# Designed miniproteins, single chains, continued (5): the designs that were tried, part 32

Each design is a single chain, and the fold is of that chain. pLDDT is the mean over its residues in the fold that is shown.

## One batch from the design tools (miniprotein)

Design m17082
Fold by ESMFold2-Fast:
Structure m17082 (fold): chain A 86 residues (1-86)
Amino acid sequence: SKEEEIRKRLEELEELDELAKKTGDEEIREKAEKLNEELLKEFEKRAKETYTDEELRALSAALRAAHPSASEEERRELLVRFMAEL
């Protein structure tokens, strides 16, 4: 199932993000960023089939407003998780 595959990738991303923060390892950080980008692209594609561009822009703006101090990576994680739950 596609949803099961996505859940496993989200779990992998969480583990990589935690490791990157604990170790400061650039390779682990790059791996986490790559996985995050891949997941974001998949969810963006799905969302674009379901939602209008205006709705997607509003969601992105809302996440930024709600988490202004969050890193780019943290906001992407929130967006990916939100879309996975839909």
Scores: mean pLDDT 70

Design m17083
Fold by ESMFold2-Fast:
Structure m17083 (fold): chain A 108 residues (1-108)
Amino acid sequence: SAAAVAARLADGTVILEVTDEMKKLSREEKLERFEALLRGLADWAVETGRDVTLIIKGSKENVDEAVELLKEAAERLGIDYKIEKLSDNEVKITITPEAARAARAAAA
């Protein structure tokens, strides 16, 4: 689950491996899981005052799909993020405490 991935947060970094197992989920179920993940990461950033980094790893196809789902989940939650493509198989997402607080304030 997204919560189990977030629970492995060390020094503000979470690594998510996106596999073909995700193809068993509907698009909406995938979006709900990414929303839960982003909300957990944003909450951690607010509570600690530290940047949180999400590294997404997988095949190019799975990483590209995960990035599109993450963009939609972030838009739904109003969370601003920075994205950096490290390779075809790896992307880095950063959420700042400032961006996370702004999203929380807008949702209140």
Scores: mean pLDDT 81

Design m17084
Fold by ESMFold2-Fast:
Structure m17084 (fold): chain A 73 residues (1-73)
Amino acid sequence: MSEEALEKFNEGVKLLQEKRYLEAIEKLKEAVEIDPSLRELVINILGEALKEITDEEVKKKIQETIDELRKSL
């Protein structure tokens, strides 16, 4: 795993814990772009975050990101 991808992944996870979902999505997507082996892990993390979210726009954005990762990466 590249150090850059791991740092982006860790930043994304921290942002999820802080409920900063849109910023978290961007960091997690960057991590997968650098290291595609993180794809399944990111999909699982976003899926877990989706269970905690009540905002429909944020839920839609996360679901779209999961769907894109499953199809494109």
Scores: mean pLDDT 81

Design m17085
Fold by ESMFold2-Fast:
Order: sequence, then structure tokens, then C-alpha cells
Structure m17085 (fold): chain A 65 residues (1-65)
Amino acid sequence: MSLKEKAEEAEKQLEEMKEPVLQFQQRLKQLIESNAPEEELQRAIQEAEELSRKIDELLKIVEEA
């Protein structure tokens, strides 16, 4: 697979993640404002860390192309 093909696939995945990421940020804000239980906040933070890692990996692929 060429770098261009990898970049195109990564860009597509980044676009597909935009809306889920925004929805997740909105949900996290609601959890904070509603004083949700600590364990729910911890799970949300872990989920955010995993999403962030994947986004960083995809961005590196796009940057290298």
C-alpha cells in the first residue's frame, strides 16, 4: 500500500470520527454538569483516551504522506 493510499484511508476514518467525537464531547459535558458518578466519568475518560490515541495515529499517517 502506498503512502497516498494510507493517507486517503486515514482521512476517511478521521472524517467518520468527527461526529462521534463531537457527540462524545457533548455527552461528557452533560455528565460533568449533571454530577454523574465518578465511575461513569472514569469510563468516559478512558474512552476519550482511546479515541485520542487513534486520532493521533491517523494524523501521523496523513502528515507522512
Scores: mean pLDDT 78

Design m17086
Fold by ESMFold2-Fast:
Structure m17086 (fold): chain A 86 residues (1-86)
Amino acid sequence: GLTPLEVAIGYIAQLAGLERNKEAIDYVEKAYRAFQAGDYETAAEYMSKAAEILGRKDLAELIRTKALEDPYRVAMAVFEELLKAL
């Protein structure tokens, strides 16, 4: 099954896609590649950059500080931002 960090990457990918933000989409793709390589710190950094590009500064800070410590909380926060965009 999907881990919470992988789920969070999926939700931010959907958000970037819905807002048609090519730069954010590129950073999400980089985050997923880092995640697949087991580089979770780099994955979190690229996710945070994608959130910043999407104008979600508080979300970017949460990802930067909590993605490795509490990935479930991060997945929930990204999901809430995705729901607001729908």
Scores: mean pLDDT 89

Design m17087
Fold by ESMFold2-Fast:
Structure m17087 (fold): chain A 65 residues (1-65)
Amino acid sequence: SQKEVTALTGAAILLIASGNVKKVRFEGNTVYVELRELSPETEELIARARAVLDDAGLTLEVRVV
């Protein structure tokens, strides 16, 4: 839906701003994010992205590799 597309775009911008995103994959209703490292700043951006996605009925799964 348009709401999902808008949420995905907003979440992507927040995640890219962290500078630590290694890979992003979208499958079903879940956004899978691989991070290079986890910092307090990255955690804050992840929390904001999760809230945006949750409002649209989407799930965020984060992995550090």
Scores: mean pLDDT 79

Design m17088
Fold by ESMFold2-Fast:
Structure m17088 (fold): chain A 84 residues (1-84)
Amino acid sequence: SDAAKATAAAEAVAERTGRITREKVEELIEKGQKYGKDFLEKAAGLAESAAGFFRSLHDSQPEAEVARDLAEEFEAVAKELKEK
């Protein structure tokens, strides 16, 4: 069905975007450990922006549970980085 195709497309976008964002956040965290807090602030901001994107994607496609799981993951990462 068209709904099932939309869900599958949303999950594929979520998985790809999540992987790329995770790699970039990890790169910024490594730079933050070596070069200072500005990179940790960028990592937190990227994680927070990604979490918002995945929440919006899940709101649009409620059956795309991967988007919800990624939103929760990046919300937790952003929170942890802001507490350091």
Scores: mean pLDDT 87

Design m17089
Fold by ESMFold2-Fast:
Structure m17089 (fold): chain A 68 residues (1-68)
Amino acid sequence: SAADKAARGAEAAINSPSSAAAKAALHELQHLAKTEDFEAGRAALERARGGLSDPAVRAYADRLLASL
């Protein structure tokens, strides 16, 4: 389901070993929000943002949320 994809994507972003991998996972959540389930993707992006420790990755998540 879109909700399962969203949950998995948020977890992947938070637990990513690199900023590039985290940003890729966040971008997939933006794509999910735009193409499959807006609320699931947006909520997952918001949840991932809250769990991110890297300020640059958090800023990227903020830009993706603003693009929705």
Scores: mean pLDDT 82

Design m17090
Fold by ESMFold2-Fast:
Structure m17090 (fold): chain A 76 residues (1-76)
Amino acid sequence: MPVLVVVRTTPSVRDQGRRLGIDTGVREGDRIVGVRVLVDASLDQARRALDELRRLASHVRDIRSHLLEVRSSSDS
């Protein structure tokens, strides 16, 4: 079961996340404020991704994160 993780980060962290194969372009209201991470069924991997992004954004005092369960993905 895939897990979708949405993390609010700075632009520099989003650039680093892109190199990890993480979807960037999560929008809140009108601005892009985070990254979207689609992870395998393991919540542990989702936590690791968040922890790594938090370390990249050490200058950010607080990072807001959301865990969304996306079970069925649309096949083309």
Scores: mean pLDDT 46

Design m17091
Fold by ESMFold2-Fast:
Structure m17091 (fold): chain A 63 residues (1-63)
Amino acid sequence: SIESLIEPLKENLEYVIEVYEKAAPSSPYAASELQELLELKELLEAGNVEKAVSEYLKLLKEP
């Protein structure tokens, strides 16, 4: 169940990272946010799925 969620979560995270990567050179706030997102991606890829999912869900709660 949780393994089947990793794929779509990673795809969504990659998409968001691309958006912030394009904005980072002209926005220090976007650059800071990008760093947080890259750390989240590394956490997910390292197999710490439970923590990565928790952090990702917290991010999605932002309006």
Scores: mean pLDDT 72

Design m17092
Fold by ESMFold2-Fast:
Structure m17092 (fold): chain A 97 residues (1-97)
Amino acid sequence: MTVQDLVDRAMQYIDDGNLLGAMVYIGQAARLAYQNNEDPSILIPPLQRLRDQVIQQGFTNTAQYIDQAIQSAQQGNIQQAIQYIDQATQTLVQEMQ
């Protein structure tokens, strides 16, 4: 499975309103990009789209971690982006309850 395949799946989950599923696939895409030494900028479009959806749902703490993941990806820091994506995933689970 390619990073783009995982990004495409994340985009589909965002469109379906499955924000947790989207976050899981974004996390997998980030880890695969790191393993393959791929440009972390590939993560930016799905993260921005997901950020807009979590804001609409009122998940403000999750949105903060997504913003940090976007900034890390823009800086080329894939390891930090992964850490913020993982934190956003955990925070989303808490905010959905």
Scores: mean pLDDT 88

Design m17093
Fold by ESMFold2-Fast:
Structure m17093 (fold): chain A 80 residues (1-80)
Amino acid sequence: SVARKIYELALEIYNMSPEEALEKVRELAEELRESDPEAAERLDEIIKQGENMKSAKEIAEKLHELAQEIAAEEAARAAA
């Protein structure tokens, strides 16, 4: 699940520097670029916002929000 990958990344980066956290988000966006370009674009938006964030916690909170949105989308597709 893409939602699970984003959620696990949010937990991983929590104690990192903001720069290290953003680099990890960039790595995941690149991994998803071919298989799920929509999720990769949504991660790119978090990266853009994250450049002005003061802590990895703020970046992790944005990733948690995105993971919840994608999880809801995955659940809706499974129910259809």
Scores: mean pLDDT 84

Design m17094
Fold by ESMFold2-Fast:
Structure m17094 (fold): chain A 90 residues (1-90)
Amino acid sequence: MDKEITEAMATMMTSVLKIGASRLEDKKVSEKVIELVDQAGEKARQGDYDGAGDLLYQASDLLFKEAPDDPKAQDLGKDAAKMGDLVRKM
């Protein structure tokens, strides 16, 4: 039961963040964020919630540093950091 809930949450989290990343103006930033989010989802599925959170924080930092002028990237960066906090509490 807990494994099914973890899988569903990881899938929902990665889907939301990847949809956000696909809407970014800078496609190279989008590609890097999607890669980090996919890695975070895989870590969460393995029960490595600390590793998943660290990857989501990396995605957040990358968005703030490489796309500071894109308001969608700034909002996505905040969402990635919040998801990192939630995953680390699992």
Scores: mean pLDDT 82

Design m17095
Fold by ESMFold2-Fast:
Structure m17095 (fold): chain A 61 residues (1-61)
Amino acid sequence: SVEEEVERLKRQLYEMLERKGDFERKEELESAIETAKKNGMSNEELAKFLRNVIRTEEEKG
């Protein structure tokens, strides 16, 4: 499901940030995701957002 995809993408992103030691960015993104959900962002929109953030983090090294 799209909901399961969102949870998988969140885990992937958080693991990447934890490996980098960027715990502040992880907390910021967790807060941003919860705010987006509260503001009515769909699971499909959230999955797209998470894929874009992961791509950006991969490109940074």
Scores: mean pLDDT 83

Design m17096
Fold by ESMFold2-Fast:
Order: structure tokens, then C-alpha cells, then sequence
Structure m17096 (fold): chain A 82 residues (1-82)
């Protein structure tokens, strides 16, 4: 089984939350993470063998999402910056 860890960072309160979801394989976990980001209006801006970078810009705020895969783990990190 593969697992997806979703981390959301809240810069305004210096807090983060992590949620773990289990999938049958790593491709299912990656697809779920990419579909989630696309549904939220993110666009893929960069890709490597193990890392996919998505961005969404609204006014002066850039939301960045990074999908990283390693073995049976996929991590989705969400951040916001000005």
C-alpha cells in the first residue's frame, strides 16, 4: 500500500496540519493529489522524476503545492506566499 500525506501551512498563525490517506499503490496516490490540485485551480509549473510543482496566483498571493514521491509515500505540501 502507498500513503499520501497532505500538509497545509498557515503562515498567519504559524501552524500546520498533516492528514494521511492510504491508497493501493503510488500511482493512485499521485493521481488523487494531482486531481485535488487541478480541481482547486492549480496548474502544473514544473516536474521532475520524483517531484511535481503546482501553483495558483490570486492577486498578490501565490499558492504553491509540491507533490513528492519516495518509495510507497507521496507528500503534498501546500503553502501561501506574497
Amino acid sequence: MAKLKITINFDSISASETITIEFENIDEAVKFAEDLLKSAGFEKVDESSTKYIYEKKEGDVTYKATITKEGDEVTLNLTASK
Scores: mean pLDDT 75

Design m17097
Fold by ESMFold2-Fast:
Structure m17097 (fold): chain A 98 residues (1-98)
Amino acid sequence: MEEKLKALAEALEKAGLPEEAEYVRNKDYEGLVKKAEEYFKKAEETSNFLDLNEAWLYYRLAAKVAEYLGKEEEAKKILEEAAERSDKFIKKEQEKKK
């Protein structure tokens, strides 16, 4: 378990994501979800798809950390909630452009 989290954190650090790596090292998947929600809220307020991409990065990392901690149901729930929120955002933005 710990080896998988360490490997993920090291991979993130090499990819230039040291802040995300710190959440992984601290086993803080709830903090990653909070970051994802902050980016999603910003995307919804500004219609900025770059913030939507950042939100999905944090949701995926949160789910992976939860999975590695043996919280498979929590990981699945995180991704399901992210997908539902993303679908609502995309539909709302498509309606604005018609």
Scores: mean pLDDT 80

Design m17098
Fold by ESMFold2-Fast:
Structure m17098 (fold): chain A 88 residues (1-88)
Amino acid sequence: KLEEVEELARRAIELGRKAGDPLVVRGAEQLLDAVEAIKKGNILEAEISIGVAQISVAVTKRYTEDPLALEGARLLDEAILLLQEILK
């Protein structure tokens, strides 16, 4: 459900901003872009945005120990899985 993806992404933006983590914020913004691309039927653009968000999450998990940034990354992982399910 696209609304659930948008909710997870917006919550991740809040957590990323509190943590001062620009990668979590950027990853969440990319997932919001993916939702807009899906609404327009631009599946390739959605897949590219999801890929960029996956990189942001992976880098955050590898290099960040901040619990708010890690919770933001976890919410982004959930949103990515939902988007991949929608694109099946």
Scores: mean pLDDT 87

Design m17099
Fold by ESMFold2-Fast:
Structure m17099 (fold): chain A 112 residues (1-112)
Amino acid sequence: KLKEYLLKYEKEILAFALELVEKGYIKSEEDLLRFLDVVSKSTTIDESYGIDPKDKSKIIFPSLKNKNGEYGTPENYTGPSISLEELEEILVKALNSKLSKEEIVDKILELL
């Protein structure tokens, strides 16, 4: 079951994913699983995203689908991009989450 699979990830990673789901950056189970796989292989959560090559003040998530439903490369990425300020707000909220791991997973599954 998907819930049992998600509970294997660290709380901080799941909290970050929940913020992205709530803001509409992760819209499907496939996007969620791809994002979690990339983040779990990174030394830090910060390695899960990149700088937008079109605007260095913005961040992209290459693991997420673009507006055409395709996974992009950094050079041709047309998916969601967010400001560094919005990313910092998301990360601070995620890292300070008082929800249990199970509560985070239940909210993610409710929203997807």
Scores: mean pLDDT 70

Design m17100
Fold by ESMFold2-Fast:
Structure m17100 (fold): chain A 80 residues (1-80)
Amino acid sequence: MEKLRETARRMAEATLKVAKEDGVKADGKEIEKLMEKGVKFGASPETLALLASRFMAEKGGNASKTMRESKKIVEEMEEE
């Protein structure tokens, strides 16, 4: 559970970074709550990545870039 929570936290941060780079307005608390809800529902790391990319798409941002960054986080967390 703790590792999944850390994965979700890093995905939220990466999502906000992508939003800032692309000039998209995204609320940090909104993405954090979305990730926490995913963890509570037992979402896999892959599902958390999908949630982050969908959040970005809904804000008009780069969903593909968000998905790539999220997948990289999943791979890094699996190697730890």
Scores: mean pLDDT 81

Design m17101
Fold by ESMFold2-Fast:
Formats: C-alpha cells, sequence, structure tokens
Structure m17101 (fold): chain A 74 residues (1-74)
C-alpha cells in the first residue's frame, strides 16, 4: 500500500539520519499533515544540495512521491 511504502521510506530516512524517530511515529500514527510538511522540507533540502549521485536523485524522486501521497491523505 502507499502508506506502507511511506513507512518503509521513513525507516530508510531514519537509518540515514535524515529524520528522527518522531517522524517514523508520525507515519505509524497516520499524522499525514506533519508527515507531508517534513517530507516537503526534505525534498527542498535535497534539491538545494544539487545531488551528483544517482542514488540521491532516486531518493529525491521517492521523497517527492511520498510527500504528494501524504498530502492527498491529509
Amino acid sequence: SDEEAILRLAEELLREGLVDEEFVEWVRERRWEEVEERLRALVERALAARPSETELSELQQRLLAAQQRAAEAA
């Protein structure tokens, strides 16, 4: 499901140190307004960093998709 995909992304972001455990809890509690705002901030930060690597670009695409899904759920 889209919600499970967002949870998997949140756990990945936590492992990378890009979010805290509170963000993962927001996803588990379906606090989509808070999730959307945090994902939006991460997307904006990633775009500003101008990634040179494919993996970082793919993460940006996943972040944008997750942000859009969270916004639709809010």
Scores: mean pLDDT 74

Design m17102
Fold by ESMFold2-Fast:
Structure m17102 (fold): chain A 65 residues (1-65)
Amino acid sequence: MKDIARGMLLIVAGLLEMLGGEVEFRPDGTIVVRLPEEKREEGEALVGVARKMAEQTGDLRVEVE
């Protein structure tokens, strides 16, 4: 389950970057997502999925800037 959740996180990160966002994976397990205000509304569902996948790993978390 953890490996699948991590793989799905990478897919969602790619989708967020295709939407014009930036995704940064930090060594401490923090995943930082940066989206312009307009794209925040459009990307909200993808950010929600990323947060759920991060919770399932037990060692990752998602932050939005």
Scores: mean pLDDT 76

Design m17103
Fold by ESMFold2-Fast:
Structure m17103 (fold): chain A 88 residues (1-88)
Amino acid sequence: DRELELESNREAARGLEEAAKKLKEMANELKDEEVKKILQEKADKIEEIAKQVEELVKAGAPLSEIIPLVEEALELVSEANDALLKAL
C-alpha cells in the first residue's frame, strides 16, 4: 500500500523532528555542560537526518535508501538517552 508507506515515512520523519526538539529542550535544562553539548550535537544530527528522510520521501526514493537513515537517527536517540541517564 503506497499511501500507507508514504504516511509511515512522513510519521517517522515527524517523530525524529519531535525527538530532536525534546532533546534540545532537555539539554537547555541540564547543568552539566558536557552532557548538554552531547544532547545538542545528537539532536542537530537527528534533525538533519529527518530533513533528509523528508526529501527522499518527496523524491520517491526507495525504502532501501530511507531505512538506513532512520536506523542511524534511532541509534543517535539511544546514545542521547544513555548520556542523559548517566548524568542522572
Scores: mean pLDDT 79

Design m17104
Fold by ESMFold2-Fast:
Structure m17104 (fold): chain A 79 residues (1-79)
Amino acid sequence: DELEKAKKENDERAKKLNDELVEELKKLEEQIKNSNLSKEQIRKLVQQAVADALRKIGDLIQNDIDRLNAIRKEIAAKE
């Protein structure tokens, strides 16, 4: 049950992150399309979006590791 719950939570977090990244990409595309921004300003926006995405992916991985470790401890405590 705890393993099934963890799998569901991991799937939901991965889906949420993917949905967030898709929405961020759409917003970035609209900003680029509708803006009078210079190529340099567009480059900085893209670099920031990539950095933000990598941070979110890192947070997701760490959360998954922490969750799996918690389940392993629960299983060990249950003998």
Scores: mean pLDDT 73

Design m17105
Fold by ESMFold2-Fast:
Structure m17105 (fold): chain A 88 residues (1-88)
Amino acid sequence: MTIESTERIELTKETVEKMLEAVNMDEAQRAKLDPVEEVALEMAKILGVDNLQELKNDPSKVVKRVVEFEENGVKHVLNLEISLVEEP
């Protein structure tokens, strides 16, 4: 059995830059991450570094990422639509 869902994720430019900064940290710096920086790193891995870089280069773009995982014998397919939102 396969369960599919679609989620829209809206990020600010600042959030994208923080996620990319966390991914580009040196190994020694990663060893000193606080919990907030760890969450940013995990989110960057889930959303995809290439997708985040594309959004930074073209803020008008919408990028898509598919995440597949299996839980209790059920396959889950999560379709993520990622875009930048204007920050007030």
Scores: mean pLDDT 74

Design m17106
Fold by ESMFold2-Fast:
Structure m17106 (fold): chain A 72 residues (1-72)
Amino acid sequence: RDIVRYEVVRTEEFDLKKGEELVVKAENDNTRIYTAESKGSFPESHPVGKETVTIKAKDDTTVRLEVNKVVD
């Protein structure tokens, strides 16, 4: 299988209060979302090509996300 290379498109930090939800959308089908830090409810792993990620904060916290683009 070919190795898929990812390029970091952006890194975002969000300050969330307890009980707030954050919805992050990928720019397109070639964009992948990584979750780097979270006190909220994240999926354990994000499937390649996931367009939208919903995060719910369990406590007042900062969530760090990396959005990656597939490159050849």
Scores: mean pLDDT 57

Design m17107
Fold by ESMFold2-Fast:
Structure m17107 (fold): chain A 58 residues (1-58)
Amino acid sequence: SARETVLRALEAVERARRSGRPLSEEEMRVVERALEVTDPESPAYAELKEVLEWNRKQ
């Protein structure tokens, strides 16, 4: 479901932050998928998009 996809992406971001590491390729794919199913006007969308763009530049 869309909700499960978004939750999985947020959990991946949280784990990476706690470990002080960038997202893995698999975790970035999860975030990309979450952006496809999230409302573009939501705070969650803005957060996930910013995290994805930052990680792509690492």
Scores: mean pLDDT 80

Design m17108
Fold by ESMFold2-Fast:
Structure m17108 (fold): chain A 78 residues (1-78)
Amino acid sequence: MSAGQKRGVEAAEEAVATAEAAGDAALAAAARKVLEDAKDPNNPAVKKYGEDLGGEILAGIAGIIRGVAVATTGTPLP
């Protein structure tokens, strides 16, 4: 994977784990969708901006999901 794509996948995996630990099924589903998007080379963001920039955009979205999960539960992943 490109560096940006790898960053997007890693951030999305962290967001999924954080949302699941928080017990928020809706946020976990949103994070899983971002993970699927980060792994999909045909995703519109990846196609438009390339793998590196598309991956960074998806990493940013995953970071927001993770931040919301932490903020709503007050507890980060162990």
Scores: mean pLDDT 70

Design m17109
Fold by ESMFold2-Fast:
Structure m17109 (fold): chain A 70 residues (1-70)
Amino acid sequence: KKEEEERKKLAEESYQKGMDLAHALMARDPAAREAAGLVMSYAVKGYNGTLEEVKENYQKALDIAAEAAA
């Protein structure tokens, strides 16, 4: 069960960071709403995934947020 506990911890941390990032994008630029929505969508997908899916979806959220912030 160690792997499941590590997955849950990473999923919770990644979900929270993704949500915070999406909210920060919208707070700075309302035009980034669509990108923020995608970031939130990937954070939600990661939360319910396997450990690999948590990592992949979080990375996609970061990539989308970085592009929107440019």
Scores: mean pLDDT 78

Design m17110
Fold by ESMFold2-Fast:
Structure m17110 (fold): chain A 95 residues (1-95)
Amino acid sequence: MVEEKIKKIMEEANERAKKIIKELEEIAKETKKAPKVSPLEVTKELLKEKLKTDEEILEFLRRIGASKASLAAIATARALREIGEAIDEILKLRK
């Protein structure tokens, strides 16, 4: 059934988004003790470094002591990307 395939895609995307959020929450707890960098500066450095994987982004954020706002923004953007990709796959299955 197409419905079972859609369910699996949505569940996998949701689990990936949850994992990213949990990892970023862990880093946010660690960075509470370090000097914080502004969200603007974090965004600039991410664009400059051209980080491609979640692991590279998380390692970068750990090194610079990113603020909670920066971490939340990145987590939200990545979660939306996973959801968007799942929606695109569902739309392709409708044809």
Scores: mean pLDDT 59

Design m17111
Fold by ESMFold2-Fast:
Structure m17111 (fold): chain A 84 residues (1-84)
Amino acid sequence: SMEELRRAELQRLDDFLRSHAAELVAKSKNVIEALALGAELYAKEQNLPAEVTEPLLEALRNAKNTEELAGALLGLVEAVLAQR
């Protein structure tokens, strides 16, 4: 199902972020910047086009609450799934 595919892709994103956590923290001023940098690196690894990635990264960096942050991360997951 699409729900199972989405869950699997969320796990892959989580695993990627965890494997790069030290680098992301060292290069970032705060948690939002760390997540945005991680999302950018993941999008690059998945070969997502800039036209898809740039709005999602902007949404992450401008997130004012947890709901907006989650929405941007889910948007990244959906973009990766649409490419596969």
Scores: mean pLDDT 82

Design m17112
Fold by ESMFold2-Fast:
Structure m17112 (fold): chain A 74 residues (1-74)
Amino acid sequence: MSKEEELQKLKEELEELLREFHRVASGAEVTAALTETVQRLHEANQLAKQGKLDEAIEIVKETIEWLKERLAEL
């Protein structure tokens, strides 16, 4: 798998987690999770455009783990 394909697969996993978060959470918790996720994805996309794919992949992985922890505490 290429690093670009790995990054795309991780973004798809993140989108699935966000859909689950919307399904089980509401209000301020959803807003906070979306805001943080959008900011981290923006940073990852900027790094990917600069050819820093490893750094972009790590940011998306960290965002996925952060969302999983938040979801587990609901």
Scores: mean pLDDT 81

Design m17113
Fold by ESMFold2-Fast:
Structure m17113 (fold): chain A 87 residues (1-87)
Amino acid sequence: EKRELAIKALKLVGEELKKVGYDLKKSEEAVSTEAQKEILEAYKEFLEKEDYEGFLEKVQEVLEKEGVATKEEVIDLYAQGYLELEK
């Protein structure tokens, strides 16, 4: 049940990131290979530890460094995903 909510929240965050021009599947043109590896490792840790907050914080740092999204935009996406996970 909690795991299904976490997966749903991640899908919502992924769709919102695409809205602001970030696409994990096409990010090779938008972000460095190193940044993509960091996001994938954070996602892997989330699946092992169910640490949604840590995952979103890492994505926020990586996207801010690459200039793909603003910190404020990622925080808004985090807040939306967190509310879905809490329900």
Scores: mean pLDDT 57

Design m17114
Fold by ESMFold2-Fast:
Structure m17114 (fold): chain A 62 residues (1-62)
Amino acid sequence: GAATAGAAGAAAGRAGDAVAGGVGKHESYLFGWDPDEARKGIEAGAAGDAEAAAEHALRSGQ
């Protein structure tokens, strides 16, 4: 239902936002970050895969 879809969307949005924040930090520091992992996290978050997005965010240096 709409409530379930909204909750899933919010979780995916949070994961995507965290990854986007990680990419921003990479641009600022440019040290020890993996841009491929950050990009994969953004793509996973956009696709609604919160687990993959979180995993990639951690690997990108979060």
Scores: mean pLDDT 60

Design m17115
Fold by ESMFold2-Fast:
Structure m17115 (fold): chain A 60 residues (1-60)
Amino acid sequence: GPVVTALQRWLDERGLTVEQAAELLGVSPETVKAWIERKIKPSLELEKKILDWMKNNPPL
């Protein structure tokens, strides 16, 4: 979905890994990878957490 697409771009722009994103969001790296691969969707609460996190860490 749009949140995962935005997260992937945000990570790429900062040179951050899936593992670092997983640690920051409190999920497994396998979960973040599954979101990126479009195999599963993050919960509504996790989507909000991702959006809030990106909002508090704007592009350089």
Scores: mean pLDDT 75

Design m17116
Fold by ESMFold2-Fast:
Formats: C-alpha cells, structure tokens, sequence
Structure m17116 (fold): chain A 58 residues (1-58)
C-alpha cells in the first residue's frame, strides 16, 4: 500500500520490506491490527506501523 511505503521510508525500512510485512499481516486475516503487528516486528515504530496499517485499508 502507498501509506505503508511512505511510513517505511520515514521508519528507515525499504519499500519492499514494508510491502512484504503488510502482505503478511493481511494474509493472517487480522486486518489492520495484523498489518501493524508485522510492521512493528520488522522494525517500524508503533506509531508509524499503526498509521500505515490504517492507510492500507486492511
């Protein structure tokens, strides 16, 4: 998602890493919470991860 990519750049993650984390969160079927948890796991801050997850529409 575009919001995940923007948040990743702010958090120092690559665009590919953020996209992969967002996809894993969505696949787990936990919606925005799952996307946020996966982004936090790969090193994104809690605030940026939650913002990216909300923007992803997951």
Amino acid sequence: SMMAREAARRGGLSEDEADAAGTLGAIRGQGKEGVAAELKRVGMSEEDAERAAEGSGA
Scores: mean pLDDT 64

Design m17117
Fold by ESMFold2-Fast:
Structure m17117 (fold): chain A 98 residues (1-98)
Amino acid sequence: GEVFDLAVRASTLALQGKLDEAEKLVDEVIEKSPLPFPVLTAAGSLVYAYYVQGKEDEADALAERYIKKLEELGMKSTAKYFKDILPEVKKAAEKARK
């Protein structure tokens, strides 16, 4: 569906370091139809990419923004999962930095 296509595009842009373009698509994924898998794929990839770029404060702020938005939308389980995996995402990104 459209939301899955947007999530894949957001992840691709994030991995290419196109952070601003990726963020716009992540926001669109969350706005159009927040589903656990597309949201986690898009938002998770973007937060990971910010950590890989060494933008730790921005990555932390972005993650908190998405967690709060998911909680506001009633997606409490998805928000909790995102929060719980953040230390692992950060550690993986630190390992990817050479």
Scores: mean pLDDT 85

